# Designs tried in a protein design run: designed miniproteins, single chains, continued (2). Part 77

Each design is a single chain, and the fold is of that chain. pLDDT is the mean over its residues in the fold that is shown.

## One batch from the design tools (miniprotein)

Design m6671
Fold by ESMFold2-Fast:
Structure m6671 (fold): chain A 94 residues (1-94)
Amino acid sequence: MPVTVATKTVTVPRSPESVTVVVTAVAAEDGAVLTGTARGLTGGNEPAVRTKEVGAGPATVEVRIGAYGEEETVEATGTLLGPGTVSVSFVAPP
């Protein structure tokens, strides 16, 4: 099965709010699996993960990580197990 991966990193300032990652996919076929992951690179790499089976067409998963008491670099990855496209964005201020 083809795998499409998109990765973004952002440095986030100290905030009482969690960092929200939005992973958007457009699957070409039914039965694809969309996974979003987010991890802080300094904080021991304990990832937040959300997985969803998707049908053909657009699908979105949201992953939340933090809130960080200090500046942190967050790596977010979207993975589509199946044919299609994937993109990653951050909703918390970059």
Scores: mean pLDDT 77

Design m6672
Fold by ESMFold2-Fast:
Structure m6672 (fold): chain A 112 residues (1-112)
Amino acid sequence: MEEARKLAEEALQVLRDMARHGRETALKNASERALRVVAALTRVGAPDDLKPLPIEPSPEAVETARRALEIAQSDKPFDEQLAELDRIAEETSLEGRAVVYLVKLMLERSRA
């Protein structure tokens, strides 16, 4: 639970940077939805500087985020965690892929 919150805070920082510097509207919107899914799962509030999205994240995106976070928090070797996250990304929607990408960035940054 505490590790999930810490990873969510790191994801929030990465996503803030992406949202502020991203100029592609579709990528920005996908990133904002991914942020909301991660925040909901970890009970961390969305950043105040991001406008509320009118549509809640899809059930598929929520399930993908849960699976990705469980992998990131597992005792598996880093290479196996990345491989499993890549596998999930191939099987999911664009919104789910954005979530997996953020979890991968969080995991990579936690080792830096």
Scores: mean pLDDT 60

Design m6673
Fold by ESMFold2-Fast:
Structure m6673 (fold): chain A 66 residues (1-66)
Amino acid sequence: GPVEAIEKALEGAKKGETGEEALDLAGEAAKDATEEDAEVIREGLEAGGATRTKEGIVKGLETALA
C-alpha cells in the first residue's frame, strides 16, 4: 500500500550519498509500485524536492508518511 511504498522510497533515499542519488534511489521504489502508490511517492518527493538535497528529499517522504 501507499505507506509501504513510501517506506521503501525512504529507505532508498537514506542510502543515497547526494540529493541526486537519494532522488534516483527513492524513484526506483516507485517503478516497482502500483500507479497509485507511485503517485504518493512522487508527491512526497515533490514536497521535499524543492531543495534537491538528500535532507530535503528524506524530509518530504517522512512528511508524506505522517
Scores: mean pLDDT 74

Design m6674
Fold by ESMFold2-Fast:
Structure m6674 (fold): chain A 126 residues (1-126)
Amino acid sequence: HMEKGGRLPIPVEEAKKIFPEIKDIKEAYLLGFSSYPLSPSRILVAREIKNNKNIIGFLAVNSRELAEKYVKEFKELGVKAEIFTGDISKLKKNTIYIATREELEKYYPEASKFLGPNTVLFLKLK
């Protein structure tokens, strides 16, 4: 259990700086994600969405084509996935949102500081 694939916690106060409109953040953390098609990280990310009540995931990618591809892949894994539109008030729980790095930096520059290559940011809500 303690070897690999652990969650990297983000303080709730820092998560609230990233998304100040989201008042009910209970927990925030990063999970590793690989762009490699056979990587188990896709399944692990999908399981976080399925196994946790009131969770939202964010993934930043370098292109619109990759964002659209990942939306399709996560839907095939049985989870809700959508392109991030910059509007936090319209976010649905138990959904993974995929943004280009340019869109994320434009609307939420603090989020881009925490989303390195191949990571997913999860917010658990009250």
Scores: mean pLDDT 76

Design m6675
Fold by ESMFold2-Fast:
Structure m6675 (fold): chain A 57 residues (1-57)
Amino acid sequence: SMGDALAEARAAVEAATGGRIVDTRLRRLPDGSIEVTMTVERADGSRVEVVVRVPAG
């Protein structure tokens, strides 16, 4: 499901960055895929945006 894909993407981003996701924005693209923008806060207080695309289907 889309929820499962989002949960997996969030877990992967947290594991890869060592940070905590503090904000998540979703945008539907014209092809039916979902663009997920996650704001990650690192231990030093810096924030970075990670964008992943969940394919349609």
Scores: mean pLDDT 81

Design m6676
Fold by ESMFold2-Fast:
Structure m6676 (fold): chain A 76 residues (1-76)
Amino acid sequence: SPLELLDFALENKNVGTLYNIARKLGHEEILKKLEELMKKYGITDKTTFEQRQKALDEAYKSGELEKIVEELKKAL
């Protein structure tokens, strides 16, 4: 289910899955928030998996990633 997929994405800090769900829903506001989150934590196509994981751990600790997941759940 989409809800289970969102919970799994949050637990695994899988922003790619969050982007895919937001795109499928046409949720431009959440797409922008995800882009701003990536920018804030310095995540680009050039970041290594290890760098990305560390940056997303900080986004998770701040509650910013969880807030985006909650907004996506409301849009389902």
Scores: mean pLDDT 85

Design m6677
Fold by ESMFold2-Fast:
Parts: structure tokens; sequence; C-alpha cells
Structure m6677 (fold): chain A 78 residues (1-78)
């Protein structure tokens, strides 16, 4: 979907900016995390997705995100 593509683009940009994150975000992990975040938005249609929601969801998948990274991902999910 266009939404998943937007989330993937943000994850790729974040990996380019943060070498520690790049070590964890190969192409398969980018796809997996983007699918989880799109599913999170689908589960919260009335409230939307916050940066805290993104951090908690990513941590559950094994990807601890900085708040600034989570804010950029939450914006892509609007």
Amino acid sequence: SSEQAAVQAVLEALAAEDPALAAQLDAGNIVRLSESLVALKAAKPETGVSAEDVQLAAAAEGFPLKREHAERLAAALQ
C-alpha cells in the first residue's frame, strides 16, 4: 500500500542517519516493522497513532526507537 511504502521510506531514511539502527534494519526487517506499524494504525482508526504507540510497538518487535525516530514514523502514519 502507499501507506506501507511511506513508512518504509521513513525507516530507510532513519537507517541512513543512524548506523546503530541501520545494523538492525535490513530490507526484511524494514518490511516487517512497516507491516506492524500499518497494522497498529488500522487498530487505532478513531485515535490515530502517537509517537509513544510507535515506540511501544517497535520495542515489542525488538526495535527500540528513539522518540525523535518514533515521531517521524507516527507522522508517516497520519
Scores: mean pLDDT 81

Design m6678
Fold by ESMFold2-Fast:
Structure m6678 (fold): chain A 56 residues (1-56)
Amino acid sequence: GAAEAARRAGEAGDAAASAAAGYEVSKLGHPQGRIGAEAGRAGDAAAGGEYAALGA
């Protein structure tokens, strides 16, 4: 249903944002632990945006 589709989009957005953030901060030479934490946080924000878009 729509709710499940929204969750799937959120998960996909989180994965894509996490990968993109990891790629960017990897170029900065940051420690792996910080890279993972920043990527996860950025992914959460991006997933929220995708979820809002699905609500329209």
Scores: mean pLDDT 58

Design m6679
Fold by ESMFold2-Fast:
Structure m6679 (fold): chain A 89 residues (1-89)
Amino acid sequence: SELDKLIAELEKQLSPEDAAYVRELFERLRKAIESADVTEEEKRILENGLLAFAESALDLVKNSTDKEEALERIRRIAERMLQEIESLK
């Protein structure tokens, strides 16, 4: 999938430890969307949002002079996204 390709590229930009952490974050987001009790249209919006986030995360890491700061920003956005998805009925 396009998402898996973006995650693989993102992993190449990071240390093995940070790559594993980011992979786990995206897997948690994917599972949260899959288990969300929402309409098909809402699920499609969430999936498109996850893809856009992966693209932005890759650009941020590639263009950042501080990969630790970039990773922290990715973590904060992912945590907010997880909280919002998990709050859906």
Scores: mean pLDDT 85

Design m6680
Fold by ESMFold2-Fast:
Structure m6680 (fold): chain A 79 residues (1-79)
Amino acid sequence: MRSSLASRLNDIRSRAISLAKEAESLGDSESAKEARSVAYMADRALSSLDTGAPENIEKVVKTLEGKVKSIEDRIKKKK
């Protein structure tokens, strides 16, 4: 289970980094900052895989997945 959570967190991190770059290229500093924050949170969750309870990390993963989707939707409106 932790390996699946790690894969999802790595996906979130990669997507968030890409969104931050895209938002920056569009002049959307707010979305860029939020995307960087999501990437940072994903990195922290990855570091906590050995100490955190799987159910707690799963909650964080679901929250971050939702945030990434919201940022993607906002950036699409500004393209």
Scores: mean pLDDT 78

Design m6681
Fold by ESMFold2-Fast:
Structure m6681 (fold): chain A 55 residues (1-55)
Amino acid sequence: MSAVVQAFAEALTRAKTLSREEATALISEMRDYLAANKAPVFFGTATPEEAYDRL
């Protein structure tokens, strides 16, 4: 769980340097991974695009 959270935080930091489309795809993939592994959901009801806009 802690390793998953750390990997997600690093992915979000990396997303800030990616194009919007690439970052949105990465955020969507991480969101699905977190949901599948019962980890905390950082986005709530936000779309991947809305999450990217907050970076």
Scores: mean pLDDT 61

Design m6682
Fold by ESMFold2-Fast:
Structure m6682 (fold): chain A 80 residues (1-80)
Amino acid sequence: SDELRYLMRGAANYLYQKGVEEKDEGLLELATRLEEHLKANPNDIEGAIELLQEGRERARELGLKSLAAFLDSIIEVLKE
């Protein structure tokens, strides 16, 4: 779905923005990995979910509640 691709690209962008703001290499690496995955494997939703789950756990570790909630919501949509 074009809507799902747009949503996943939004997640990559938000991970990147927070990685820059927090100066966190883990978030920046996850943003890059998600963008690369979406380009190479656009129909691999399960692989995208795994990367989003890693991003959610990293956001939780850093206390980034809004990012964690956003990623959780996207994961729920992708699992439907």
Scores: mean pLDDT 86

Design m6683
Fold by ESMFold2-Fast:
Structure m6683 (fold): chain A 100 residues (1-100)
Amino acid sequence: MEEEEKKKLEGVKKVIENMLKINKIEASEEEIEEKAKELLKKIEEEIEEAEKLYKEGKLSEEELEAVKKVAEGIKNNKIQEGAEEAMKILGEEGILPTEV
């Protein structure tokens, strides 16, 4: 992995660890790493799609900025912004275990 990808992965791992702690969900270090990689991949796919839609005139500048802000939040360890959006993405994709 590139140094930038390692830094993003570490940030995403911390976000997932905090979300699991808040929701009182216990997960192994391996499960956290796997979910972090999945979330990072989904964020990158969303950014790529948003940039494509913006180029086609189907997405507003404000919407594109919002998508990029999530990635910047994770990259810069802005835990609160990253945690809220990551929780939404994980819930929508079913990456977070729905076991109650």
Scores: mean pLDDT 64

Design m6684
Fold by ESMFold2-Fast:
Structure m6684 (fold): chain A 95 residues (1-95)
Amino acid sequence: SEFARIAEEARARLEALLAEFPLSEEARERLLALFDEVLAQLEALLKQGEITLEDVREATERFLALLRQHLLSGEDVDARAEAFVERMRAGLAGD
């Protein structure tokens, strides 16, 4: 599956990004779980014909860029990670 390939590559890039920051194991696991939730939503939209594989790639790249910017915005990286998770989950819920 081309989607599975894009998802695997994006997840590897996320893990590499998270390794750049002094995140707790708990914060790292929460961000990885959030990313899996985002990928599941993207796969559902792709299966419904609402988005393309290029849209999936662009969405994962935007997620990584936004996360990097957010984690760089303060010295309490775990607090930044928690705030990012809550904000993104609100977006996924349609808020």
Scores: mean pLDDT 85

Design m6685
Fold by ESMFold2-Fast:
Structure m6685 (fold): chain A 68 residues (1-68)
Amino acid sequence: SPVEKLREKLKELGFTDEQIELAVRLLEAILNGDTEAYQRALDELKARYTPEQVRKILAAISEVLAEA
């Protein structure tokens, strides 16, 4: 599944379980077309992590979506 691929990819990149679960919430919001959930998860991600960490997470999500 896209969710499992994202978890494995982010784990290999050295992200924490907390960071991975937030990224999964963002991916699930995208897959469900839930704009409100997407914006909340993205805002939380940007508030808690560095711009570089956010960029890497968003890149991983984009790669997983392209493979789906």
Scores: mean pLDDT 85

Design m6686
Fold by ESMFold2-Fast:
Structure m6686 (fold): chain A 85 residues (1-85)
Amino acid sequence: SLQELIEKALALLQEFLERLRRESAPEAVILGVEHIRLFVQHVLETGDTSLLPEVKKLLEDAAEIARELGYEELAEELRKLVEEL
């Protein structure tokens, strides 16, 4: 379901944030991913499906950040979720 896909996206974003914090990533990168997580959480809590295009865009941005940092598996999982949304 759409809810299950969004919940999976939140779990992946949380894993990404925990990895960034563990590896002492720049604060700007951590804040950027946290912004994406908070927006996706807002969409889950409100059920506002009109925001789904923005969720997709932000998850694509998160996947690109993960790829640039060498987190290839995480980037691929995020991209797959965007295709299923």
Scores: mean pLDDT 88

Design m6687
Fold by ESMFold2-Fast:
Structure m6687 (fold): chain A 113 residues (1-113)
Amino acid sequence: MSLEEIKEKLSEIIREFLRKVMEAVDTKSLDEAIEEIRKIYEEAKQKVMELLDEAGLTDKREEVLKILDEFYQKAIEIVRDYLEGKISKEEAYRKLFEVAQEAYDKILELIES
């Protein structure tokens, strides 16, 4: 698998995660949204691990999992702040895209090392 193909597939996994998180936030209560996002995260995590296996990057799995876990924790904090009325929907969406971009960049740095 080429580096370009890995970048494209990783971007698709992260974008799909964000789309599903936003849908959960728009349709569910706080507790239901958090539980749904946990399931969405487990699916996204599995897809990233499968991508690393296909790319022959099994030695990067633990560091990538750490980045994904940090991303997930930040995403949950943003979702809680929004559903508790602490931030606007526009601010929540902006912050979710920012932490997703940070996770993407960190994973690429590991893959390129």
Scores: mean pLDDT 86

Design m6688
Fold by ESMFold2-Fast:
Structure m6688 (fold): chain A 77 residues (1-77)
Amino acid sequence: MLSAEEIIELAKEQLEAVVKLAVERRMSEAQVEAALENVVRAAISLAEEHGTEVTEELRKELEKLKEEALERYRELA
């Protein structure tokens, strides 16, 4: 069983990897936004598969991390 904290940490790692790759490959903002959204969806699916409760708080934290990652991309691009 994964904890909500472990799901959040895995999502953070994936979001950072997407930002780094997007900067290196000069991806468009639309492509980056789609890739970051896919990370959030994958994190929710992983939580559900491992019996981690997908609370409103978890969903909000993942969305916040996505927005922070997109802002980082904008600063680096």
Scores: mean pLDDT 84

Design m6689
Fold by ESMFold2-Fast:
Structure m6689 (fold): chain A 69 residues (1-69)
Amino acid sequence: RVAFVSELADRIAEIAAKAKEVSPEEQARIGERAETLLRQAMSGAISREEAERGLEELEKETEEALRRT
């Protein structure tokens, strides 16, 4: 659904904003995972629940990367 993809994209944008404070290597890794997650959700390769779990995992990884700065 477009509404779900929009919400996912908004949350990914928030993660990307936080990732600007981590190292360039961590930014690239987080961005690549976020892009993969969004593409898989848009193509229907993963379920909505799987996309939400992936987003939660990405948020945790981003928070941990911020602690390592």
Scores: mean pLDDT 76

Design m6690
Fold by ESMFold2-Fast:
Structure m6690 (fold): chain A 79 residues (1-79)
Amino acid sequence: MNGEAAELARRLAEAALRAGEKLGVKIHEVVVSVDAEAGRASVDIVASGTDEQKEALRDEVQREGEALGVETTVTVRDP
């Protein structure tokens, strides 16, 4: 992984974990894939919580990706 992609992946994973703690969501897995050259990222989160909490988690991570200047796709699913 190049340094730019690794840094973006780290920031997105940290954003997901912070949002999960803030929203009371138990995160089981976070998989981040970054295409730094295309300015795209995908974040797949496996989490336990209400549908409202999981939707809010998706929205917060999506917003963090936008703030980092990457086109971010976020999926939140049950274990």
Scores: mean pLDDT 82

Design m6691
Fold by ESMFold2-Fast:
Structure m6691 (fold): chain A 78 residues (1-78)
Amino acid sequence: STAEQLAALGEELRRRLEEAGLMTPEAEKVVEALIAGDPEAADRLIARLAAEGRVDLAQQIGRLLRESEKELGVTLPL
Protein backbone atom coordinates (compact mmCIF):
# COMPACT_ATOMS: atom_id res chain seq x y z
CA SER A 1 0.00 0.00 0.00
CA THR A 2 1.04 3.65 -0.37
CA ALA A 3 1.05 4.06 3.43
CA GLU A 4 3.39 1.06 3.84
CA GLN A 5 5.69 2.39 1.07
CA LEU A 6 5.82 5.87 2.66
CA ALA A 7 6.54 4.40 6.12
CA ALA A 8 9.37 2.28 4.66
CA LEU A 9 10.70 5.36 2.82
CA GLY A 10 10.67 7.38 6.06
CA GLU A 11 12.57 4.64 7.94
CA GLU A 12 15.18 4.35 5.15
CA LEU A 13 15.59 8.17 5.15
CA ARG A 14 16.02 8.09 8.98
CA ARG A 15 18.78 5.49 8.64
CA ARG A 16 20.60 7.50 5.96
CA LEU A 17 20.26 10.77 7.92
CA GLU A 18 21.75 9.09 11.03
CA GLU A 19 24.66 7.64 9.00
CA ALA A 20 25.33 11.12 7.54
CA GLY A 21 25.11 12.87 10.95
CA LEU A 22 22.18 14.97 9.70
CA MET A 23 19.43 13.84 12.11
CA THR A 24 18.32 17.24 13.41
CA PRO A 25 14.85 17.96 14.90
CA GLU A 26 13.84 19.45 11.51
CA ALA A 27 15.02 16.35 9.60
CA GLU A 28 13.13 14.18 12.12
CA LYS A 29 9.90 16.06 11.27
CA VAL A 30 10.40 15.20 7.57
CA VAL A 31 10.86 11.52 8.49
CA GLU A 32 7.77 11.60 10.74
CA ALA A 33 5.66 13.17 7.96
CA LEU A 34 6.62 10.34 5.56
CA ILE A 35 5.94 7.63 8.18
CA ALA A 36 2.53 9.26 8.83
CA GLY A 37 1.78 8.97 5.08
CA ASP A 38 1.91 12.72 4.34
CA PRO A 39 4.48 13.33 1.55
CA GLU A 40 3.10 16.85 0.93
CA ALA A 41 3.93 17.81 4.54
CA ALA A 42 7.43 16.35 4.05
CA ASP A 43 7.94 18.46 0.89
CA ARG A 44 6.63 21.60 2.68
CA LEU A 45 9.03 21.02 5.61
CA ILE A 46 12.03 20.70 3.26
CA ALA A 47 10.97 23.87 1.38
CA ARG A 48 10.62 25.74 4.69
CA LEU A 49 14.15 24.71 5.74
CA ALA A 50 15.53 26.22 2.52
CA ALA A 51 13.42 29.39 2.96
CA GLU A 52 14.71 29.79 6.55
CA GLY A 53 18.35 29.72 5.33
CA ARG A 54 19.10 26.04 6.09
CA VAL A 55 19.73 25.39 2.41
CA ASP A 56 22.51 22.81 2.90
CA LEU A 57 20.33 20.67 5.21
CA ALA A 58 17.35 20.95 2.82
CA GLN A 59 19.53 19.86 -0.14
CA GLN A 60 21.06 16.93 1.81
CA ILE A 61 17.63 15.70 2.98
CA GLY A 62 16.41 15.93 -0.65
CA ARG A 63 19.42 13.98 -1.90
CA LEU A 64 19.08 11.25 0.75
CA LEU A 65 15.31 11.07 0.09
CA ARG A 66 16.01 10.55 -3.65
CA GLU A 67 18.55 7.82 -2.79
CA SER A 68 15.99 6.19 -0.44
CA GLU A 69 13.36 6.24 -3.23
CA LYS A 70 15.79 4.45 -5.59
CA GLU A 71 16.74 1.86 -2.93
CA LEU A 72 13.08 0.96 -2.25
CA GLY A 73 11.66 1.49 -5.75
CA VAL A 74 9.26 4.13 -4.39
CA THR A 75 8.61 7.48 -6.12
CA LEU A 76 6.98 10.47 -4.43
CA PRO A 77 4.53 12.58 -6.50
CA LEU A 78 6.37 15.76 -5.34
Scores: mean pLDDT 85

Design m6692
Fold by ESMFold2-Fast:
Structure m6692 (fold): chain A 57 residues (1-57)
Amino acid sequence: MEKARATEDFEASNPEFLSLKTGEVVTILREVNPHYVLAKDEKGREGIVPKEFLEKL
């Protein structure tokens, strides 16, 4: 599966989104739309993340 790193802090304002700190690595599970992906963090939490805050590893 594809891995990506957060390039900046992202604070989720909705429970369906995943909060990330700069430098955190996530696994991309699937693309939701051209601007958002469903990702899983290292602690096993899943949520939607804007693709613009991620850098593919």
Scores: mean pLDDT 81

Design m6693
Fold by ESMFold2-Fast:
Structure m6693 (fold): chain A 66 residues (1-66)
Amino acid sequence: MNKKKKEELIEKIKNTFGASDEQAEARLYATRGILLAALSFAEKYPTPSNLAAIPQLKEQIEILEA
């Protein structure tokens, strides 16, 4: 299912911005980097809000890595 969710995100980017497959993939790669940084921040500073965000951040990263 994560591969299908990633494909849906690629199509949304292509349709929204008139982007190529390569441009859409590059945008997802940049988004993955942002999510990884957010996850590292949440793990380093484990406030209740940050701890609550970790499962969602991990799920989104797994979708983008599919």
Scores: mean pLDDT 80

Design m6694
Fold by ESMFold2-Fast:
Structure m6694 (fold): chain A 73 residues (1-73)
Amino acid sequence: SKTAVATDPVSGVTVTAGLGTSSVRRDPEVGIYLSASGVLDADGNLELSSSTVTRQDDGTYRIIKSDHSTVKV
């Protein structure tokens, strides 16, 4: 099986990927999850999609995707 390892620069999550995977870590200070997902292509290159999840003061969460779109959850 093919494996690859990469660190997402937005979330700081390290992803170890075969064909399709995701990695999540919990921020210990704010209790949120920082997520990254990865898909290994046919040439063994890892394509990452990342999200940074930030808790807002009103108790909602803001998600910023790697395409720089923002989603309020």
Scores: mean pLDDT 48

Design m6695
Fold by ESMFold2-Fast:
Structure m6695 (fold): chain A 71 residues (1-71)
Amino acid sequence: MEIDPELEEKIRKTVAEIQALARQYVETGDRSHLRRAADLALELARYFEEKDPEIAEKAREIAREVREFLA
């Protein structure tokens, strides 16, 4: 299975940013970091809608879980 190297790097960077935001939330208790992480997960889902529907669905589930936690 071949993935565009630019796409793979973008995924890796976005996942790392989501993880950094989650750590920031654990350190500060500031829910805005989780909202930002959920928004980034939704951006990944939109990007993968046509390329990999399974990854898109997983990203949507993560965003949903985070938003439910914040509600």
Scores: mean pLDDT 74

Design m6696
Fold by ESMFold2-Fast:
Structure m6696 (fold): chain A 55 residues (1-55)
Amino acid sequence: SSFREWAEKRAEEMLKSGAISEEQVPAVADNYETHGERNGEPLPLSFVKAPKPEA
């Protein structure tokens, strides 16, 4: 499935850029695959890292 490869590449690119931690990679990839399959390709990165004071 192309979505799986796409999701994993997205997560790895974010890890390389320092946007996420290594531990977040599998969760991010899973979220991309799930959301992308429902609504399409463009996903809001805010769902991965939301600006919160201290939730």
Scores: mean pLDDT 61

Design m6697
Fold by ESMFold2-Fast:
Structure m6697 (fold): chain A 79 residues (1-79)
Amino acid sequence: MEGILAEASAAVAELPVVVALALGERPEAAELERAIEALRRALAVVEKEEGPLAERNARSLRQRIEHLERLLEEVRRAE
């Protein structure tokens, strides 16, 4: 239950970044930082869970974190 709620919270935090990218706009560093933090919290909860679904979810969260961290580096360099 806690893992599902943390994952949902991370998805909500990620939404402004996803919308900006879909519109061809650069997301703000603060939005990226919030999304990364929420995803890391979700990952910490999911990694305590066992089973193939938890492992799949953990991989998805790690990939999303890596992608957003790269975008954050680009945004910070473009300041």
Scores: mean pLDDT 79

Design m6698
Fold by ESMFold2-Fast:
Structure m6698 (fold): chain A 57 residues (1-57)
Amino acid sequence: SKSDRINLLLAGIYAASQAGDDALAARYAARLSELTGVEVPVPRSAEEASALGKELG
């Protein structure tokens, strides 16, 4: 579903950001932005990622 895809992309952004791979985090964020039609910030915590997932999906 769209919500599942949003949650997977948010998890990918968070994981890449935690690993210090800013380029990969940016690619996931761009893909999520294309899917949702809005600019998505890189989440800085698991709680922020969860909140964004609920808001977007």
Scores: mean pLDDT 74

Design m6699
Fold by ESMFold2-Fast:
Structure m6699 (fold): chain A 98 residues (1-98)
Amino acid sequence: KSLTELEIFLYFEAMALSAEVHIAARRNPAKREELDALVDAFNQAILNKEEVSKIQAILDALLALAQKHASPELVAQIQQTADNVLSLYEEVKKLEEE
């Protein structure tokens, strides 16, 4: 597997997560600032090549907030995208260590 290909897939999944969270924020404007801040922290952590544990913590916080304020359908979609992001990020980090 090429690092470039994995980073491209990671980028697309990160964009999908951001879009899903934007839908959640639009449906609950009272939580928009907190959701936007978590998405910003997530994107920054990926760009800064932070540890997998930090990405996991941000995604867990994002899902916890979504579970309180988004529909079950949207939460399920965010969970699936978050799982894909984490899997791809773990592969990118492993390949970078080699």
Scores: mean pLDDT 81

Design m6700
Fold by ESMFold2-Fast:
Structure m6700 (fold): chain A 100 residues (1-100)
Amino acid sequence: MSPLEKLQEDRKKAIALIVETLKEAKLSREEIQRLAEALGISPSTLTRIINGELEPSWAQALRLARAVAEINPELAARILERAREELSEDTVAELEFAMS
């Protein structure tokens, strides 16, 4: 596998990890609304992303991680802890930078 393919696979794992963590968190309607506003999408579109019906781009995933860090810092900390266990240092660094 090329370095680029490995990076793309790691980013897909990161997206799945973010989405699953949000799904497990059972976000309130108000949290969904605030996250959707921060991303510039509808709450229904964000709900489809969280339910795995719609796959976000890496850029959208980074924006989502940033919005989570602002709205629910405890959930953001859980995303980063899981990321540090499962993802490459480079992908974790991108998430940490986006959430700063």
Scores: mean pLDDT 85

Design m6701
Fold by ESMFold2-Fast:
Structure m6701 (fold): chain A 68 residues (1-68)
Amino acid sequence: SALDEFLALRETAPADVAALLDEALALIQDPSASEKEKERAMKRAAIAASQVDPEFARRVARVMREIY
C-alpha cells in the first residue's frame, strides 16, 4: 500500500527529514486539518526530502499524494 511504502521511506530517512515526514502523515490523516495545512506540511516534507536526493524526493512526493 502507499502507506506501507511511505513508512519504508520514512525508515531510511535522516532523523530531521523523518520528523517532517511524520508531521506530514499526521496532518494528511487528520480530518480536522485544513487542506492548506496538509499542503504546507507535504511541501515542507518534499523540500527536506530533496536535500537527501531527487529520487527519494520524487518517491516521497508521489506516495504522499497517493495517501492524501
Scores: mean pLDDT 86

Design m6702
Fold by ESMFold2-Fast:
Structure m6702 (fold): chain A 87 residues (1-87)
Amino acid sequence: HHHMEQRKKYLDELRKKETEIAKELVEKYGPVEPGSDEALRRRIEIYEKLGYEELAKAVRDAMEGNPEAAKQATELIRKLAEELAKK
């Protein structure tokens, strides 16, 4: 078993859930520009709807210019992918 291949599979599963909620938000509020502040706000809302409050907060703090929060958000995404891997 390759750790990188397993991690990619679970990140893809997380992205599927993100995509489902993102589609709903696009239907409700319209599309956002990639890389915009609005795109980051949509990502925060997606994580909140998934129940990942700590991740949503980390992304919000990173958006406000906190580099430590950006690192924390990346680590939380990694941990979530690994937890999905255990099921």
Scores: mean pLDDT 71

Design m6703
Fold by ESMFold2-Fast:
Structure m6703 (fold): chain A 83 residues (1-83)
Amino acid sequence: MKAEELLEEFNKLPEEKQKALLELGRFLNRARAEKLPRSLVEDAISEFVDKYNLSEETRETLLRLYENDETSLFNIMSAVLKD
């Protein structure tokens, strides 16, 4: 997905979901920097996935992005918005 298409899809989301997605990205980057317990990361991803009725594939993709230190906002948005 092109960056422009991703931004357009993001802007179509409800404001609450936009904020939640940005907060998830911020949390994942903070968790990595502060070496927070993996269980907190797994819980945060699962809570987001469950709240927005996302697929198990999206959950696995978000976990993989965290494990591979690929938690850019673009990567997180791409994973969520492709669902």
Scores: mean pLDDT 80

Design m6704
Fold by ESMFold2-Fast:
Structure m6704 (fold): chain A 80 residues (1-80)
Amino acid sequence: MTNSQLRQRVGRRLSDVGRQAWQQGQEVNVSRDTQQQMYQVFRDTRDQTVRMLNDGSSYGDMMQVVDDGQQQVQGIIQDS
């Protein structure tokens, strides 16, 4: 896979996770503090995947980080 294809694929996954987190936050009427925690997890996940891309990490490793981030966001919503 080229770096361009890898970046595009990871970018789409991150966009989907971010959009889903935003929609779920709106639907559940989570507190502003909870929304901030969700967005912080999203930012940390994005920053980590960018570092992994620059370091030549595999697509699978990057997807694991994105999936872990999404699970953390879901946990925050459920605990809210």
Scores: mean pLDDT 76

Design m6705
Fold by ESMFold2-Fast:
Structure m6705 (fold): chain A 81 residues (1-81)
Amino acid sequence: SEAAKRMQEYADGTIEAIRALPELADKILKAGIKYFDEIAKDPANKPAADDAKKYLEDSYAQITKDHQKKEQELLQKLLES
């Protein structure tokens, strides 16, 4: 649907902003979640909004996991020096 496409595009833009601005990542995530929660108040849009919110949350979890892996690699490198 057109609504699902627009919500997916908003989620993709939010994810890109999180990657580009790590110091603001939590703030950006919360703004994105709030946007989808507002749209979900309309029952007609709720399934698409819930799907986009889940995609955003799953993508953020992956970004966090990737960051933790980089931290572990950096710590290992410091221990080897």
Scores: mean pLDDT 86

Design m6706
Fold by ESMFold2-Fast:
Structure m6706 (fold): chain A 85 residues (1-85)
Amino acid sequence: MEERIRAAVEAARPRMEELRRRWENATPEEQEELRREYAEILVEMLREAGIRVELTEDGSIVIDPADNERWAAFAGTGPGPLVLG
C-alpha cells in the first residue's frame, strides 16, 4: 500500500512542480485557478493510491470514511503541505 502511495506521488510530481512555478508569479485570480488544479491533481493521486474520493462543486475533497486508514497513510507518506504555499 505505501509503495502505491509513493508511486502516485511520483507520477504527479512534474505537475506539482509546474504548479509551484506558476504560483510564484500568479495574480490572486490565477492563484484561485491553480488551487483548483492542485485539488484535481490531489484527487487523482488519492484515487491512484486506492482511496475513494470525490471533488465537490465548491472545491472540497470528500474522502470515503472506509478509506480513513489509507488517507492517514497518504497524509503521512504523501507530498505534505500544499506545494503552492
Scores: mean pLDDT 69

